# Ledger of designs, part 7: designed miniproteins, single chains, continued (5)

Each design is a single chain, and the fold is of that chain. pLDDT is the mean over its residues in the fold that is shown.

## One batch from the design tools (miniprotein)

Design m16210
Fold by ESMFold2-Fast:
Structure m16210 (fold): chain A 85 residues (1-85)
Amino acid sequence: MEKLKKKIEELRERIKELRELAKTADEKNRKDIEGVIEEYERLIKTIEEMIKNKVDINTALRQIDLFMGELDRMIEAVLREIAES
């Protein structure tokens, strides 16, 4: 369970970074950033449900790492758009 809580902390830190980035972004890029934040918040809820339902930690961590990888790629795409703006 501690490893899953650590993943939640990592996601919360990424959300904080994205919220700071959104403050200086134009309207389009801010909306794109907010979309990624919503996906991170959805993943946090999923992890909290995994903890509540006592799912196998190794299975949970594998799924979380895969989803975090997808979210990281989404952030990289948004950051590229901001750099081009």
Scores: mean pLDDT 79

Design m16211
Fold by ESMFold2-Fast:
Structure m16211 (fold): chain A 67 residues (1-67)
Amino acid sequence: MDYSIKIEEEDGVLHITILDDNNNVLESFSAPSAEEIREKAKRLREEGYPEHIVRGLDFIAEHVERR
């Protein structure tokens, strides 16, 4: 199944939504820092989400950390 990541930023807080190929919301969370994104990525890996989603979240976390 193909999954996608949607990112929205409000007042320095990232709102991240993970969608399936039918546009169903599988996961939605707010991340004020890179740590929350990394913790969510680890949990999603444990839940069997595809590696490209986990790597996508790690990439977003790296960008947030370098702000």
Scores: mean pLDDT 79

Design m16212
Fold by ESMFold2-Fast:
Structure m16212 (fold): chain A 71 residues (1-71)
Amino acid sequence: MIDERDLLRALAEMMTAVLLLSKEKEDSIHTTDALGAEFDASLKQENGVKTATATVRLGDEEVTVTRTIKL
């Protein structure tokens, strides 16, 4: 089964959920872990909309999740 891509998607979804749950209006995170996974996450609030985007990359796999909430 292609569980690696599903795992990366779950991680990206969790990151976007955490950012949206945050009281911050804007945030940006870039990090690489000891396993070589790269994480890029951003949070923006504009025009009454809060948007969180997270991209997770491991090897040749890359998943991006974007979530929005209307304030």
Scores: mean pLDDT 74

Design m16213
Fold by ESMFold2-Fast:
Structure m16213 (fold): chain A 78 residues (1-78)
Amino acid sequence: KETLLRYAIEALELALKSKNPKVQIKALETARNAARHAGVDEAAKLLEEAIQYVRNGDFEKAKELVKKAIELLKKALE
């Protein structure tokens, strides 16, 4: 549970720092799956939406959704 949450957060931080869309999408998919397995369905839903925005070229909107997902995952660690 805690390991999956930390793994998801690290993957999302990688996505935010990467300039490569392929790396961004892979990291978001990894984090979405980890968040879902950890039971943080709201974060997983936000990440699914973020993936769609990256695919459509709207990285600014995707970035805002990713930041919100990170905050939800951090709260789940408490």
Scores: mean pLDDT 82

Design m16214
Fold by ESMFold2-Fast:
Structure m16214 (fold): chain A 80 residues (1-80)
Amino acid sequence: AEAALREAERLALEGGELAETDPEKAAALFDEAIALLEANRDAIVAYLESLGLSRAEAEAAVDRMIANLRAQKEKLKAAA
């Protein structure tokens, strides 16, 4: 759970850094981060609850992370 969340954050950061120089690779990294968050959603939610978030807050946090990554991908497509 924590490892999956940290890896998704690492992929998102790397994608953001590559957005201007290699938008195709940036988009692939955002897709990988989204897939990792979706595949591990229940485990990440449980991890966030263990840190003191309610289930609703934890679910909203994961959904917001995914939505933000999708928004960044749409910006890359609009710039192409």
Scores: mean pLDDT 82

Design m16215
Fold by ESMFold2-Fast:
Structure m16215 (fold): chain A 72 residues (1-72)
Amino acid sequence: MKIELPQIDPSDSLLELARKVTAAMLTNIGKEIDALLKAPEEDREKVAKELQEKIAAMMKEVNERLAEHEAL
């Protein structure tokens, strides 16, 4: 699932961009981990697989946004 990443400002330094993106990623991953910990034991493998797929989708979105910034 796509996550909404913070708006990229062309005046942002690479470090500021990395910080904003990392903060957004950590917030979203934290919510998914909390959901996994609250899941019943029988559903944990299913929730863990869904979490892995969400992380993969998020990494793809991050890479696409970084590539767009570099193209500017």
Scores: mean pLDDT 67

Design m16216
Fold by ESMFold2-Fast:
Order: sequence, then structure tokens, then C-alpha cells
Structure m16216 (fold): chain A 69 residues (1-69)
Amino acid sequence: MEEELKEAIDRGELPSFDIETIQKLLELAKKLGYPEDKIRFLEVALEAARITDELKKLRPEEYEQLKKN
């Protein structure tokens, strides 16, 4: 769990783009005492997940570009 969370933060990619999952990760990071910079990154990831979900529904072609490294 800790390794997966760290990898996601370092790479800027998430094991799951579910809003609920990212929200849980954010709460867990705060509980674990992650530095504010990392918490802020998770907040950005949560926003990205929301945008990704909307983009996938409205513009599926753009979704392919977004997933690109």
C-alpha cells in the first residue's frame, strides 16, 4: 500500500482514477503524516480524476492523449 501510494505520487499517475479511491488516499496520506507537498499533489490528482472522468464521457479521443506518459 505505502509503495503503491509513493509510486503514484512520484510518477504523477494513479492505480485507479476513481474519485472515491483518490479521496481515500488523500485522507490516508493526511493520517500517515505525509508532507503538505505530497498532500497537495494528491489534491491535484483528485481534480485530474474528475477531469478525466468528464473528458472520457464528453471527448473519448482526448482521453487517449491524457493517458499518454
Scores: mean pLDDT 67

Design m16217
Fold by ESMFold2-Fast:
Structure m16217 (fold): chain A 86 residues (1-86)
Amino acid sequence: TMSEQLRNRRRIQQNYQRMVDQVSKQMTSYPPDVARALSQHYIARMRDNAKITGITVTKMQVPLDGSSNPDVQKLTDKVKAFIEKL
């Protein structure tokens, strides 16, 4: 229903803001664009997992499991686990 979609949208948006802040803080050695793209990619998965149709999360794409940097891959795994808990 519409009311349910609005509730889910706010919940996802709040989680989105927290995740962006966390990713940015943890990736201080990386360009902001990389941290942003990584966050956007995981939020897109969160949207699909929650089956929210009213939320569009797009921008930059970072391969979920394509990073050759082990620190980045470790971070992506933790973010993925966080999304799965939603």
Scores: mean pLDDT 53

Design m16218
Fold by ESMFold2-Fast:
Parts: structure tokens; C-alpha cells; sequence
Structure m16218 (fold): chain A 71 residues (1-71)
């Protein structure tokens, strides 16, 4: 949906202004936007990428989010 993509772009743009924002932080934010919009397949795909490439803390958050969506 174009509306979901617009929300993703707006939230990513806000985070990109924070000097400590990483690509993984942007992926987490994109996943949250898709989850909030009810696009659970896209949200799970993005959370899986964070679970593979993120820090230990990011991996835990991403795995918990995937499990919550699948339940």
C-alpha cells in the first residue's frame, strides 16, 4: 500500500536525523510501521533480517516481535 510506504519513509527520515541511527535501527522502524499497518508478512521479513544481522539486544527484540505476530 502506498500509505504504508509513505509512513515508512516519514519515520525513516526522522530517524536518519539521529547521528547514532544504524541501518538496523531503520529496519526495526520499518518493521514496526508494517506491523502497525497490519502487513504482518512484510513486518516478519524485516524482523528476520534484524534477527540475523543485529546486535544481541536487537536480535532478542526482533525474535520476540516475530513470535508475537505468529501467535
Amino acid sequence: SAEIEKKVEERVAKLSKVPTTTELNLLMEKARVYEEAGDLESAIELYKEVAEKGSPAQQIVAKNAIEAIKE
Scores: mean pLDDT 78

Design m16219
Fold by ESMFold2-Fast:
Structure m16219 (fold): chain A 90 residues (1-90)
Amino acid sequence: MIELSKVEAKVLMALYNAGKDVALSAAELAEHLELSKSAVSKALRRLEALGLVEKRVKVVNGKKVTYYRITEKGEEFAEKHLDELLEIIA
């Protein structure tokens, strides 16, 4: 089974609660979760490696910004393990 750290579970649940059509930057996730950008970026890299989130790069006002959104696999994982994930992030 895929085991997630508390930070990884918080990041996944934040994206799950935002919805499949919403993409958030590491900075936005760090602000909302009151975590360091470094901790969130590390969690996002592992979640991406597991296929639970995907990376998207967008140009906003001439600057490249990296966003992350939940994948279908990530939604299915969150739904199957919802009770466990809620206990981890409590």
Scores: mean pLDDT 83

Design m16220
Fold by ESMFold2-Fast:
Structure m16220 (fold): chain A 67 residues (1-67)
Amino acid sequence: MDIKTRQAIADGLDLLAQGKSMKDVKKAVEQKSKELGVDADHVLSAINTILSAGLDPGVASEALRAE
């Protein structure tokens, strides 16, 4: 996974950790993905996969940023 896609995923997970709704996260991910030149659908799919695995959004975001 390229660094820009990881950044967009981590930014979306940070919003979830802050208590933002999935609606707000989707909007922010679409905006950030345009800025970074990455596929927003891919970013959202990755976030949904992480949440489906039962991972804490804040912990997952920190792990993505540390790599």
Scores: mean pLDDT 80

Design m16221
Fold by ESMFold2-Fast:
Structure m16221 (fold): chain A 100 residues (1-100)
Amino acid sequence: SKEEELEKLMEEAREKLKKLAKEAGLSGEEVEILEVAYDYGKLVGREAVKQGLSIEEALRKAFEAMKKRAIELGQLFGLSKEKVDKIIEIIDKVEKEILS
């Protein structure tokens, strides 16, 4: 099903995000922000598929929601712009790989 395909691609994205976060040396707080942002992006992607969108469009919406949530959480937790930008760079790299 489309839901199962999206779930598989989002789990692949999660593993890629974890790897890049470790390689980039993200702090525990930065990793937690990324994980919460990922969970929200996954919810948005699942809803998009349920509404009849393609897998590609659902992934695009999931990653957009993930980036917006990471920015919001970064501001709420008082992260510097440089730290937030690093989290967004990681999300962008994974988005490009998953959507290629």
Scores: mean pLDDT 90

Design m16222
Fold by ESMFold2-Fast:
Parts: sequence; C-alpha cells; structure tokens
Structure m16222 (fold): chain A 81 residues (1-81)
Amino acid sequence: SLLDEMRAIVERARARLAAETDPARRRQILEDTEAGLVHLALEAGDEALVARLQAVSREARANGWSPEEALERIAAVVDEH
C-alpha cells in the first residue's frame, strides 16, 4: 500500500541518519526522503498529502529542526494519513 511504502522510506531514512555523521550528507538524506515521499503522494494523486508533507518541510526549515526532528514530524503526517 502507499502507507506501507511511505513507512518503509521513513524507516530507511531513520537508519541512514543514525549511521551518518557528516552534516551535508545528513541534510541530503532528509531532502531525498522528502522528495521521495512527495513523489509517491503525487503518483497516488493525493494532493492533500502532498500539501501536508510540503507544509512540514517548510516548518522544519523555518524552525531550524534537526534532520531527525524533521523526519519524526514527517513520520507523524504519514502515520496520521
């Protein structure tokens, strides 16, 4: 299902962030994860989910959240869907 695929992407991102110490690569992991989730939501035609994911990404950048903090908020949006 879409939800299972999105959860798998989130879990992979958590594992990658836990193993990565380079700040630039950590940011890239988050950006790739955000792009992948938005892509899946777009392919599914779920415009509301796309908007929610993009809103969380904007809020994370505005608040200066760590990649882990941003990912957990993204995970919450996926789980609430």
Scores: mean pLDDT 88

Design m16223
Fold by ESMFold2-Fast:
Structure m16223 (fold): chain A 95 residues (1-95)
Amino acid sequence: MEEEIRRLLEELLERREARAKRPVSEEEREAARRRNEELVKELLTNEEVIKELEENMEEARRALEEEENPDLREQGRLSLEIAELALEYHKKKKE
């Protein structure tokens, strides 16, 4: 689960970089990776973050279905997959 979430966040970062269509500095990339590592910790340990994800999943799915930009739609899909993995991790932890 942790490795899967990290991989999806890295894919999301690559998609964002490609969309920028400009050179992304190593400093920007490192800052984004640090934010991703913090997000992984929050997704796995913070119950408030998980509760917010659960409450917003339906609206996020609807927004994804309405997104006409294929790159933004793919970014949204990756974000939803990350959220679903985090929710599944917490389900298994609670049993």
Scores: mean pLDDT 76

Design m16224
Fold by ESMFold2-Fast:
Structure m16224 (fold): chain A 57 residues (1-57)
Amino acid sequence: SEAMVEDLRLGVERLVAEGRYDEALAVLDQVKAAFSADPAVVAAAERLRREVEERKR
């Protein structure tokens, strides 16, 4: 769970650094759907999604 949250964070940060905001949001939505039973992963994905949306504006 912790390793998966860290991998998610690093992947999203890389996409954001490249300006690939829509891909970052799509990855976060897929992870939330795939790991909906893991509250730590869902919470991390929701937090990262808010951060990506703020940077996209």
Scores: mean pLDDT 81

Design m16225
Fold by ESMFold2-Fast:
Structure m16225 (fold): chain A 75 residues (1-75)
Amino acid sequence: MLAEAVAAASIAGVGTVFSAELAAKIPEYEEEAKEAAKRAEELREKAKKGTAEEALKLTEEIAELANKLEEKYKE
């Protein structure tokens, strides 16, 4: 229970907050930010049904996706 809650919060927090930051700073990248948010939502749903280990791995995957978007708009 606690592990699932922590994993879900991590996934939701990383994906949602980062996507909101991207959309706010660079409207032209809003579409890519929406894709990241959608993926975070899918991973959040999977975390609810998956194990803590799987949720941790998905959290890392979301972080990688967010990092790729950040590289793009740093230019």
Scores: mean pLDDT 59

Design m16226
Fold by ESMFold2-Fast:
Structure m16226 (fold): chain A 66 residues (1-66)
Amino acid sequence: SLQEHLAKAEELIKKAADALLAGDKKKAEEYIDELVAYSTAQGLPMSREEAREVVERRVEKIKLAE
């Protein structure tokens, strides 16, 4: 279902954001690449730039305790 696909995408976004917060930029890039590949496989293609923006937005929300 779309909900299940969104849950997996959210998991990857969270992992990438957590990696950035930990200062592990390489690991964050690996999760971003995985998110792009996963989204493309779903038939909902996302650019690397879009994926990075989503992850960076998630980092900001975490920092603001949202």
Scores: mean pLDDT 81

Design m16227
Fold by ESMFold2-Fast:
Structure m16227 (fold): chain A 91 residues (1-91)
Amino acid sequence: MEEKQKFLEKLKAEIDSLIAETQRRLDELVARGASREEILKVAREAFQKLTDLYNKAKKEYPEMKEEIDKLYDEAVARLSRLVQEALARLA
């Protein structure tokens, strides 16, 4: 039980770190007038890293699929919002 909770906490921390780093990278790109293409590249890298975390988590703790799916869905929504906001700031 404690091991599973620690795993979820670690996964959440890794997701939060990925989202925070992606936000920083997107803010830097927008600030320097980067292209839509550069923003989409950062977005693709972030979504790939998130998918890798999700797939690894599901393989290690398949019994926690529901909790892992929820964290993934929330993270996808957060990343999508960050990307949309960055793209809007280029307009």
Scores: mean pLDDT 86

Design m16228
Fold by ESMFold2-Fast:
Structure m16228 (fold): chain A 68 residues (1-68)
Amino acid sequence: AAELRARSEEARAQGKELEAAGDTEAARLYFKASDLYAQASRLAERGMDEEAQLLAAEADRLVEKARA
């Protein structure tokens, strides 16, 4: 849970930096990944580990796409 929260905060910070640099598309992907990591963190706190892992994996895919 704490690790997913930290990833959410990091993704949001990276999204803001990219938006400031004019990379709106990459920023949008990072903001969406941040939201998915935050949702995964909440699910993990409730013991819904499988659902949390699926959302975290989708967030990881969005970060990878933004870095391409």
Scores: mean pLDDT 84

Design m16229
Fold by ESMFold2-Fast:
Structure m16229 (fold): chain A 69 residues (1-69)
Amino acid sequence: MELIREMAEAGARMAWRLHTEMGLSPEEALELMRQSIRLTGREAGLSEEEVREAARLAEELFRRRLEEA
């Protein structure tokens, strides 16, 4: 459970940096974030459902931050 939350937070931070520092669109940043979470989750031995939940939480965090900016 803690690992999924940590991955989601890290993914959201990565997407935000890709958008703000590298000039990628929000949708491009989200796509790279989803790919990174899937790869990292598989390496960590997470199930497909856990990877999907981490990606969903990361997207929710990123979109909320985008709305506040």
Scores: mean pLDDT 83

Design m16230
Fold by ESMFold2-Fast:
Structure m16230 (fold): chain A 71 residues (1-71)
Amino acid sequence: MPEEEIEKLLEELKNATSVEEIVEILRKLLPAASEELLERVEEAIPEKFKDNLEVQTELGVMRIVVAVSRL
């Protein structure tokens, strides 16, 4: 995934107004998952959604993908 596309998706994530928008953006970012992207994603998610179960589930999937990629 090009860096320009990642930056666009992260900006959309910062401006997301619903759990559904966040989940969709996280799924789009999953193929580009890296430790650096995971840190950027965690910073970009609005505070009010950080404790949401669906958001945490998608972050968990991204963390697993990153961990497996290191093996």
Scores: mean pLDDT 81

Design m16231
Fold by ESMFold2-Fast:
Structure m16231 (fold): chain A 76 residues (1-76)
Amino acid sequence: SAYPSQEERREWLREQLARLEDAEPEDRVAAEAIRAAYERDDAALAERLEELRARNSEEEVALLEKQLAMVREIVA
C-alpha cells in the first residue's frame, strides 16, 4: 500500500514538529496545533482552531489550517 504505518506517520510528525521547534512565534502556534491534532480528538482540535481565529491574523489561521489538513490526511 501507499500509506505509511502508524509508526511511520508518528515519526514523520515528530520530524515536522522538531523542524518547527526553533521557529517564529507564528510557526510555534502551528506546531502546537499539529501536536493537538496528533494527540487529541477532532472536537478539541476544532475548539483550538476557533480560539486561534479569534486571536490571530488571517495569515496565521491559514497557515494553521494548511498544517492541520496535512496532519489529518496522514493520520486518517
Scores: mean pLDDT 58

Design m16232
Fold by ESMFold2-Fast:
Structure m16232 (fold): chain A 73 residues (1-73)
Amino acid sequence: SLLDRLRAQLRALGEQATSPEARATIDEALAEVDDLEDQIKAGKLSPLEVSIRLARILALMTEAWLLIQQEKK
């Protein structure tokens, strides 16, 4: 699924992260993926709400990636 692919990519980023800030951002993104999956399973979200949650997860992934780039000397 898309959510499983997002988790796999976040875990791969987590293996590259050395700063506490990058690790915290990845942990936040993973928690958002887990919450989104639970809310979808419970039937609580409209398609628009799912799209907004996915946009937030992608923004957190982008932030984590940028932080990791800053860690590379």
Scores: mean pLDDT 85

Design m16233
Fold by ESMFold2-Fast:
Structure m16233 (fold): chain A 100 residues (1-100)
Amino acid sequence: SEDLKLELEFEEKVIEILEEMRKKGKEYVPQAREKIEKIYKEVAPKLSEELQKELERELNGIKEVFDMIEKSTDEREIELLIDLMIHEEKEAREEIQKKL
């Protein structure tokens, strides 16, 4: 399934950006937002309507967590939120891989 391969490519690129954010910390959030939004705009038009809506929901979830990270002054909370995002994206990647 070509659509699932594109969705997998999106997840892998998002994980790479989030791993970079883990290394650089909270200051990287604006760059992470731009990079993920760019990938979404490149991938989403190539997907079926159903998968495009699913990807949009995922993007909105990522944006909500980024907002939480930027508003947080607790280093431990920031680290936990970043780790949670990476874990959730890796889980999504594994579920897509099972369908391929």
Scores: mean pLDDT 86

Design m16234
Fold by ESMFold2-Fast:
Structure m16234 (fold): chain A 96 residues (1-96)
Amino acid sequence: MMSREEVLRAIAELLRLIGLLIDVELKKERGEELTEEEKERLIAEAEEAVRRIAKLAGVPQEEVDEAIEKIKKEAKDLLEYLEGLLDLAREYFRSL
């Protein structure tokens, strides 16, 4: 069984990823466009959250990198990419 600290860290990273998705949706609802710099930052933060959960779940980095690249190829836009990353993070979280 995972320690309470590891569980709390995984929950924090999952909530962080959900928060990033909500921020993108809120900007879309307001008719605000994300700058390229903001998009790169959001992507980096989302990918980092997935990688941290995967590490806690004992998933090899190579497997995580392949899964992220597959999601990136299949996503039509930033929102679909972030949704795909959230689904991947949920899968890793469930395997904890």
Scores: mean pLDDT 85

Design m16235
Fold by ESMFold2-Fast:
Structure m16235 (fold): chain A 108 residues (1-108)
Amino acid sequence: NADELIKQAEKAEKEGNFEEAARLYTQAADVYEQNGDTEKANEARKKAGEAYLKGGIAKEMTPEDFKEMADYFDKKADELIAKGTPEDIKKANILRAVANTFRRLAEE
């Protein structure tokens, strides 16, 4: 249930568990997308990106770790673009925005 995943993510965020919050928001986005709720899926992906930036990942990561995360999200964006649907392209644009943020963090 995507709504339950959002509630779990919000609780994790309040507890400072931003990595877990990001994972739960990402899982909620996947469930919303499977149900055709593209707008809610995009909101959840945005919240996942924000949680990664706020949280322990950003605080503990080296510049090389930020680059590896950027490369990971760019690869996922490329996989979605290869599928070629308008919905997948919108998802890819959000993941690429997350990748660009991590890439900037890697550049100091």
Scores: mean pLDDT 77

Design m16236
Fold by ESMFold2-Fast:
Structure m16236 (fold): chain A 56 residues (1-56)
Amino acid sequence: MKEAQAQIDEILTQAVEKVLGKKNLTPEEAEKLYFEADAETQAKIDAEIDKLYAAL
């Protein structure tokens, strides 16, 4: 599996902010929102993470 780069927390935060339309999330808040999200929202965040990860 592709190991996440040192910026995985930043990627997750950006993906959550983009999908949920939120700004200025901490990594902890982004992670919590991801796990509290429904399956459809999690799938959208996962897709955005893949895009952001590929852009590194």
Scores: mean pLDDT 74

Design m16237
Fold by ESMFold2-Fast:
Structure m16237 (fold): chain A 60 residues (1-60)
Amino acid sequence: SSTDQQMQQLSTQFTDQYTDIMNNIFDATDNNDYQSRDNYQQQSTDLVNQTDQQIDQISQ
């Protein structure tokens, strides 16, 4: 269904973006850049919330 296709695309996009954010968190932590780490942690939270809203929108 169209819903299944949208969910598949969203899942792929989420995984890619989340992986990038996690890599940035690891890099910032390794460099003792705790300010950037905190910013990336906020981005991960925002991504999760945004994805939840998109899931709700698709599922209605």
Scores: mean pLDDT 87

Design m16238
Fold by ESMFold2-Fast:
Structure m16238 (fold): chain A 90 residues (1-90)
Amino acid sequence: SNEERRQKTFLDLGRALQNVIDNKDDPDKLKKAIQELKEVLDRLLKDVKEGIMEPETVRRVLEDFRAIAREKNLPQEVLQALDDAIKEVG
């Protein structure tokens, strides 16, 4: 169902962000974790474009994750990916 797809995507997004946090001090693992985060963000944006996800809900979730990324001092590449996703949601 669309609800199960929405819940899974938000869960995957949270797990991807946590994986970045957990690997922030390992450059090779961090690079892979950031790539996985970007892949989940791409899927999320496609689901918004297809009407599966509500743009306002997605924007709020991404803004919350951006706040977490800032508090955890994650790399600028992560903050930029979240900012780009927020802009793309419209």
Scores: mean pLDDT 89

Design m16239
Fold by ESMFold2-Fast:
Structure m16239 (fold): chain A 68 residues (1-68)
Amino acid sequence: MMSPEEIRRRLEQLKQELLKEQASEQQAVNRMQSLLMEILDELTDPSHRGFAEREFGRLLGELRSELA
């Protein structure tokens, strides 16, 4: 089962990769959403699912600001 720390690590890792690639905002949103869906499919705990969605929102907001 994926821990909250692993959820954050996976999302932050992708954010850093997208910034290094200088991805378009559309590509960044699509890839981040795809990763969130993969993470959610692996999670059975509602608390961990909620954490993943909150961390996704936070990191996507930061990524969008940095790519703008």
Scores: mean pLDDT 82

Design m16240
Fold by ESMFold2-Fast:
Structure m16240 (fold): chain A 85 residues (1-85)
Amino acid sequence: MSDQQIIQTVRDSIRTYYDMYVKMGYPQSSINDIQQVIDMVDDMYQRGSSFDQFVSQMMNMARQSQDPDVSSFITSIVDRGRSMH
């Protein structure tokens, strides 16, 4: 599977997780942070970023996040991508 196919599959999965977090009533600040993650994944996909660049950028966002739920979300999507690589 190509890096782009893996990132696309992760991108498709992210929207489902976002909608779940919204339905579960997570704080708006956490939802906003998750939306920023989604926007970055979309940007990286459109730019044709490598999977290694994707993982590095995601893990940097996870480390910068003050919200453990956002960090767990990012880690889950990275692990999803790694399982397909």
Scores: mean pLDDT 77

Design m16241
Fold by ESMFold2-Fast:
Structure m16241 (fold): chain A 66 residues (1-66)
Amino acid sequence: SVADQVAEALNALRADPTNTDALAAIGTLLKSPESHAALRQAVSADPALSTWRAYLLKEIDAGPAP
């Protein structure tokens, strides 16, 4: 499911903030409106993602890639 893909990518990023594969997966997920909602909720609620919060929220706010 989309939620499982979001959780997997964010867990990988929490484990290793330099994980470019996790960032690429998040970029792919940002093309889906359902992924946007799940990513925004997870990033906003999780203090462990504070290092990436500004970046991820900026990407989420940009909306699905045209």
Scores: mean pLDDT 71

Design m16242
Fold by ESMFold2-Fast:
Structure m16242 (fold): chain A 80 residues (1-80)
Amino acid sequence: SVRKETFVLFKGIAVHSGAWVLQRSHPNDEQLQQQAQQIENETNTILQDFKNGNISVDEAESRLDQLSEELTRLEQQVLS
């Protein structure tokens, strides 16, 4: 449905933006830069596959939830 498609897009934007902010906030942390860049790249791949019809709404949502958890873990590591 249009509503589920919109939620996938917003979830992708949120994960992408979070990874982008994390990279800009920690420019000298090479390990963090690589991990956040990986999350950003994987988010872009998921959104492209979803737009191309290669994956379902449920699969896109599941994969984005996993990346959101990875991003949260990285954020907690730098705040701890």
Scores: mean pLDDT 85

Design m16243
Fold by ESMFold2-Fast:
Structure m16243 (fold): chain A 65 residues (1-65)
Amino acid sequence: SEEELEAAIKLAEVEAAQEAAKVTGDGRGITVEVEVRGDRIVATATQGDVTVTVELDKAELIARA
């Protein structure tokens, strides 16, 4: 459903932001962009000069959401 996909997208955003925060040591000022590509969800988190991209399985994220 659309609600499940929205929850999956939110999980992908959180995972990307957490990975960026691990690199920078600071969770502030992180911007996340999410793209759905067929059976994949790609989330890119940017904070200053740091960019982290995570690619996740859409069905797995929906199941976890």
Scores: mean pLDDT 79

Design m16244
Fold by ESMFold2-Fast:
Structure m16244 (fold): chain A 58 residues (1-58)
Amino acid sequence: ANSAAKAAEMGAAGDSAAAGAAGYDLFRHTGNPDARKAAEAGAAGDSKAAAEYGKRAA
């Protein structure tokens, strides 16, 4: 999904807030547990974890 790819890309770039927002958006619409973990990691400032979970959600 576009939001999953966006979470992975933003997390890889070090933008944890954008990665978290993309993960949350995907989780809100799909209930995907990897998207939820990307959102949580992004909110915690862990851009690397947000990117990994974003990739898994894609």
Scores: mean pLDDT 77

Design m16245
Fold by ESMFold2-Fast:
Parts: sequence; C-alpha cells; structure tokens
Structure m16245 (fold): chain A 95 residues (1-95)
Amino acid sequence: EEEIKKRKEELKKRIAELLEKRAPLATELIKFYDTHVPDAPSEYVARFIGKLLAGSLTEEELEYIGAPEEMREKARELRRIQAEIDRLSDELVKL
C-alpha cells in the first residue's frame, strides 16, 4: 500500500534528523569523559559510549565523573532523543 511506503519514508527521515541532532551531544559528552577520565581503559570508554547512546547512562554515573549541570542536561537531552529514535524505529519495524 502506498500509504505504508510514505509512512516508512517519513519515519526514516525523522530518525535521520534525530541522529543528526544526537551526534553533537554525544560528541561533547564523549569529549568530557575523555578529558575527565583520561587514563580510563578502552573497555571503560566503550562502556560509557554504549550506555550514553543507549540512553542508559545514570545520573549517579554522571555525578561520579563530576559532570556539571550543563553536561547532565546534554545527557538528559540525548536520552530524550534516543527514546524518540527507539519509538520511531519500533514503529518502522512494525510497518
């Protein structure tokens, strides 16, 4: 059905826009971690990035690394964006 095709294209465009919006926030948070935990093993860096992109990074983990409120707000914004990406991706898979 043509309506399903149009909906899939719309969802893909929205996901792409959200990924572009997520990218600078992820970059800033990763740079913050690298700067404040410079001797972190590569496995710890990978875990941080994985949790960050999955939206599973906790407030307690951010507090532990000394993240200021501005960085915590960026992490919360990234979590909101990732939740919307997950919602749209789930809708896309079900079409």
Scores: mean pLDDT 82

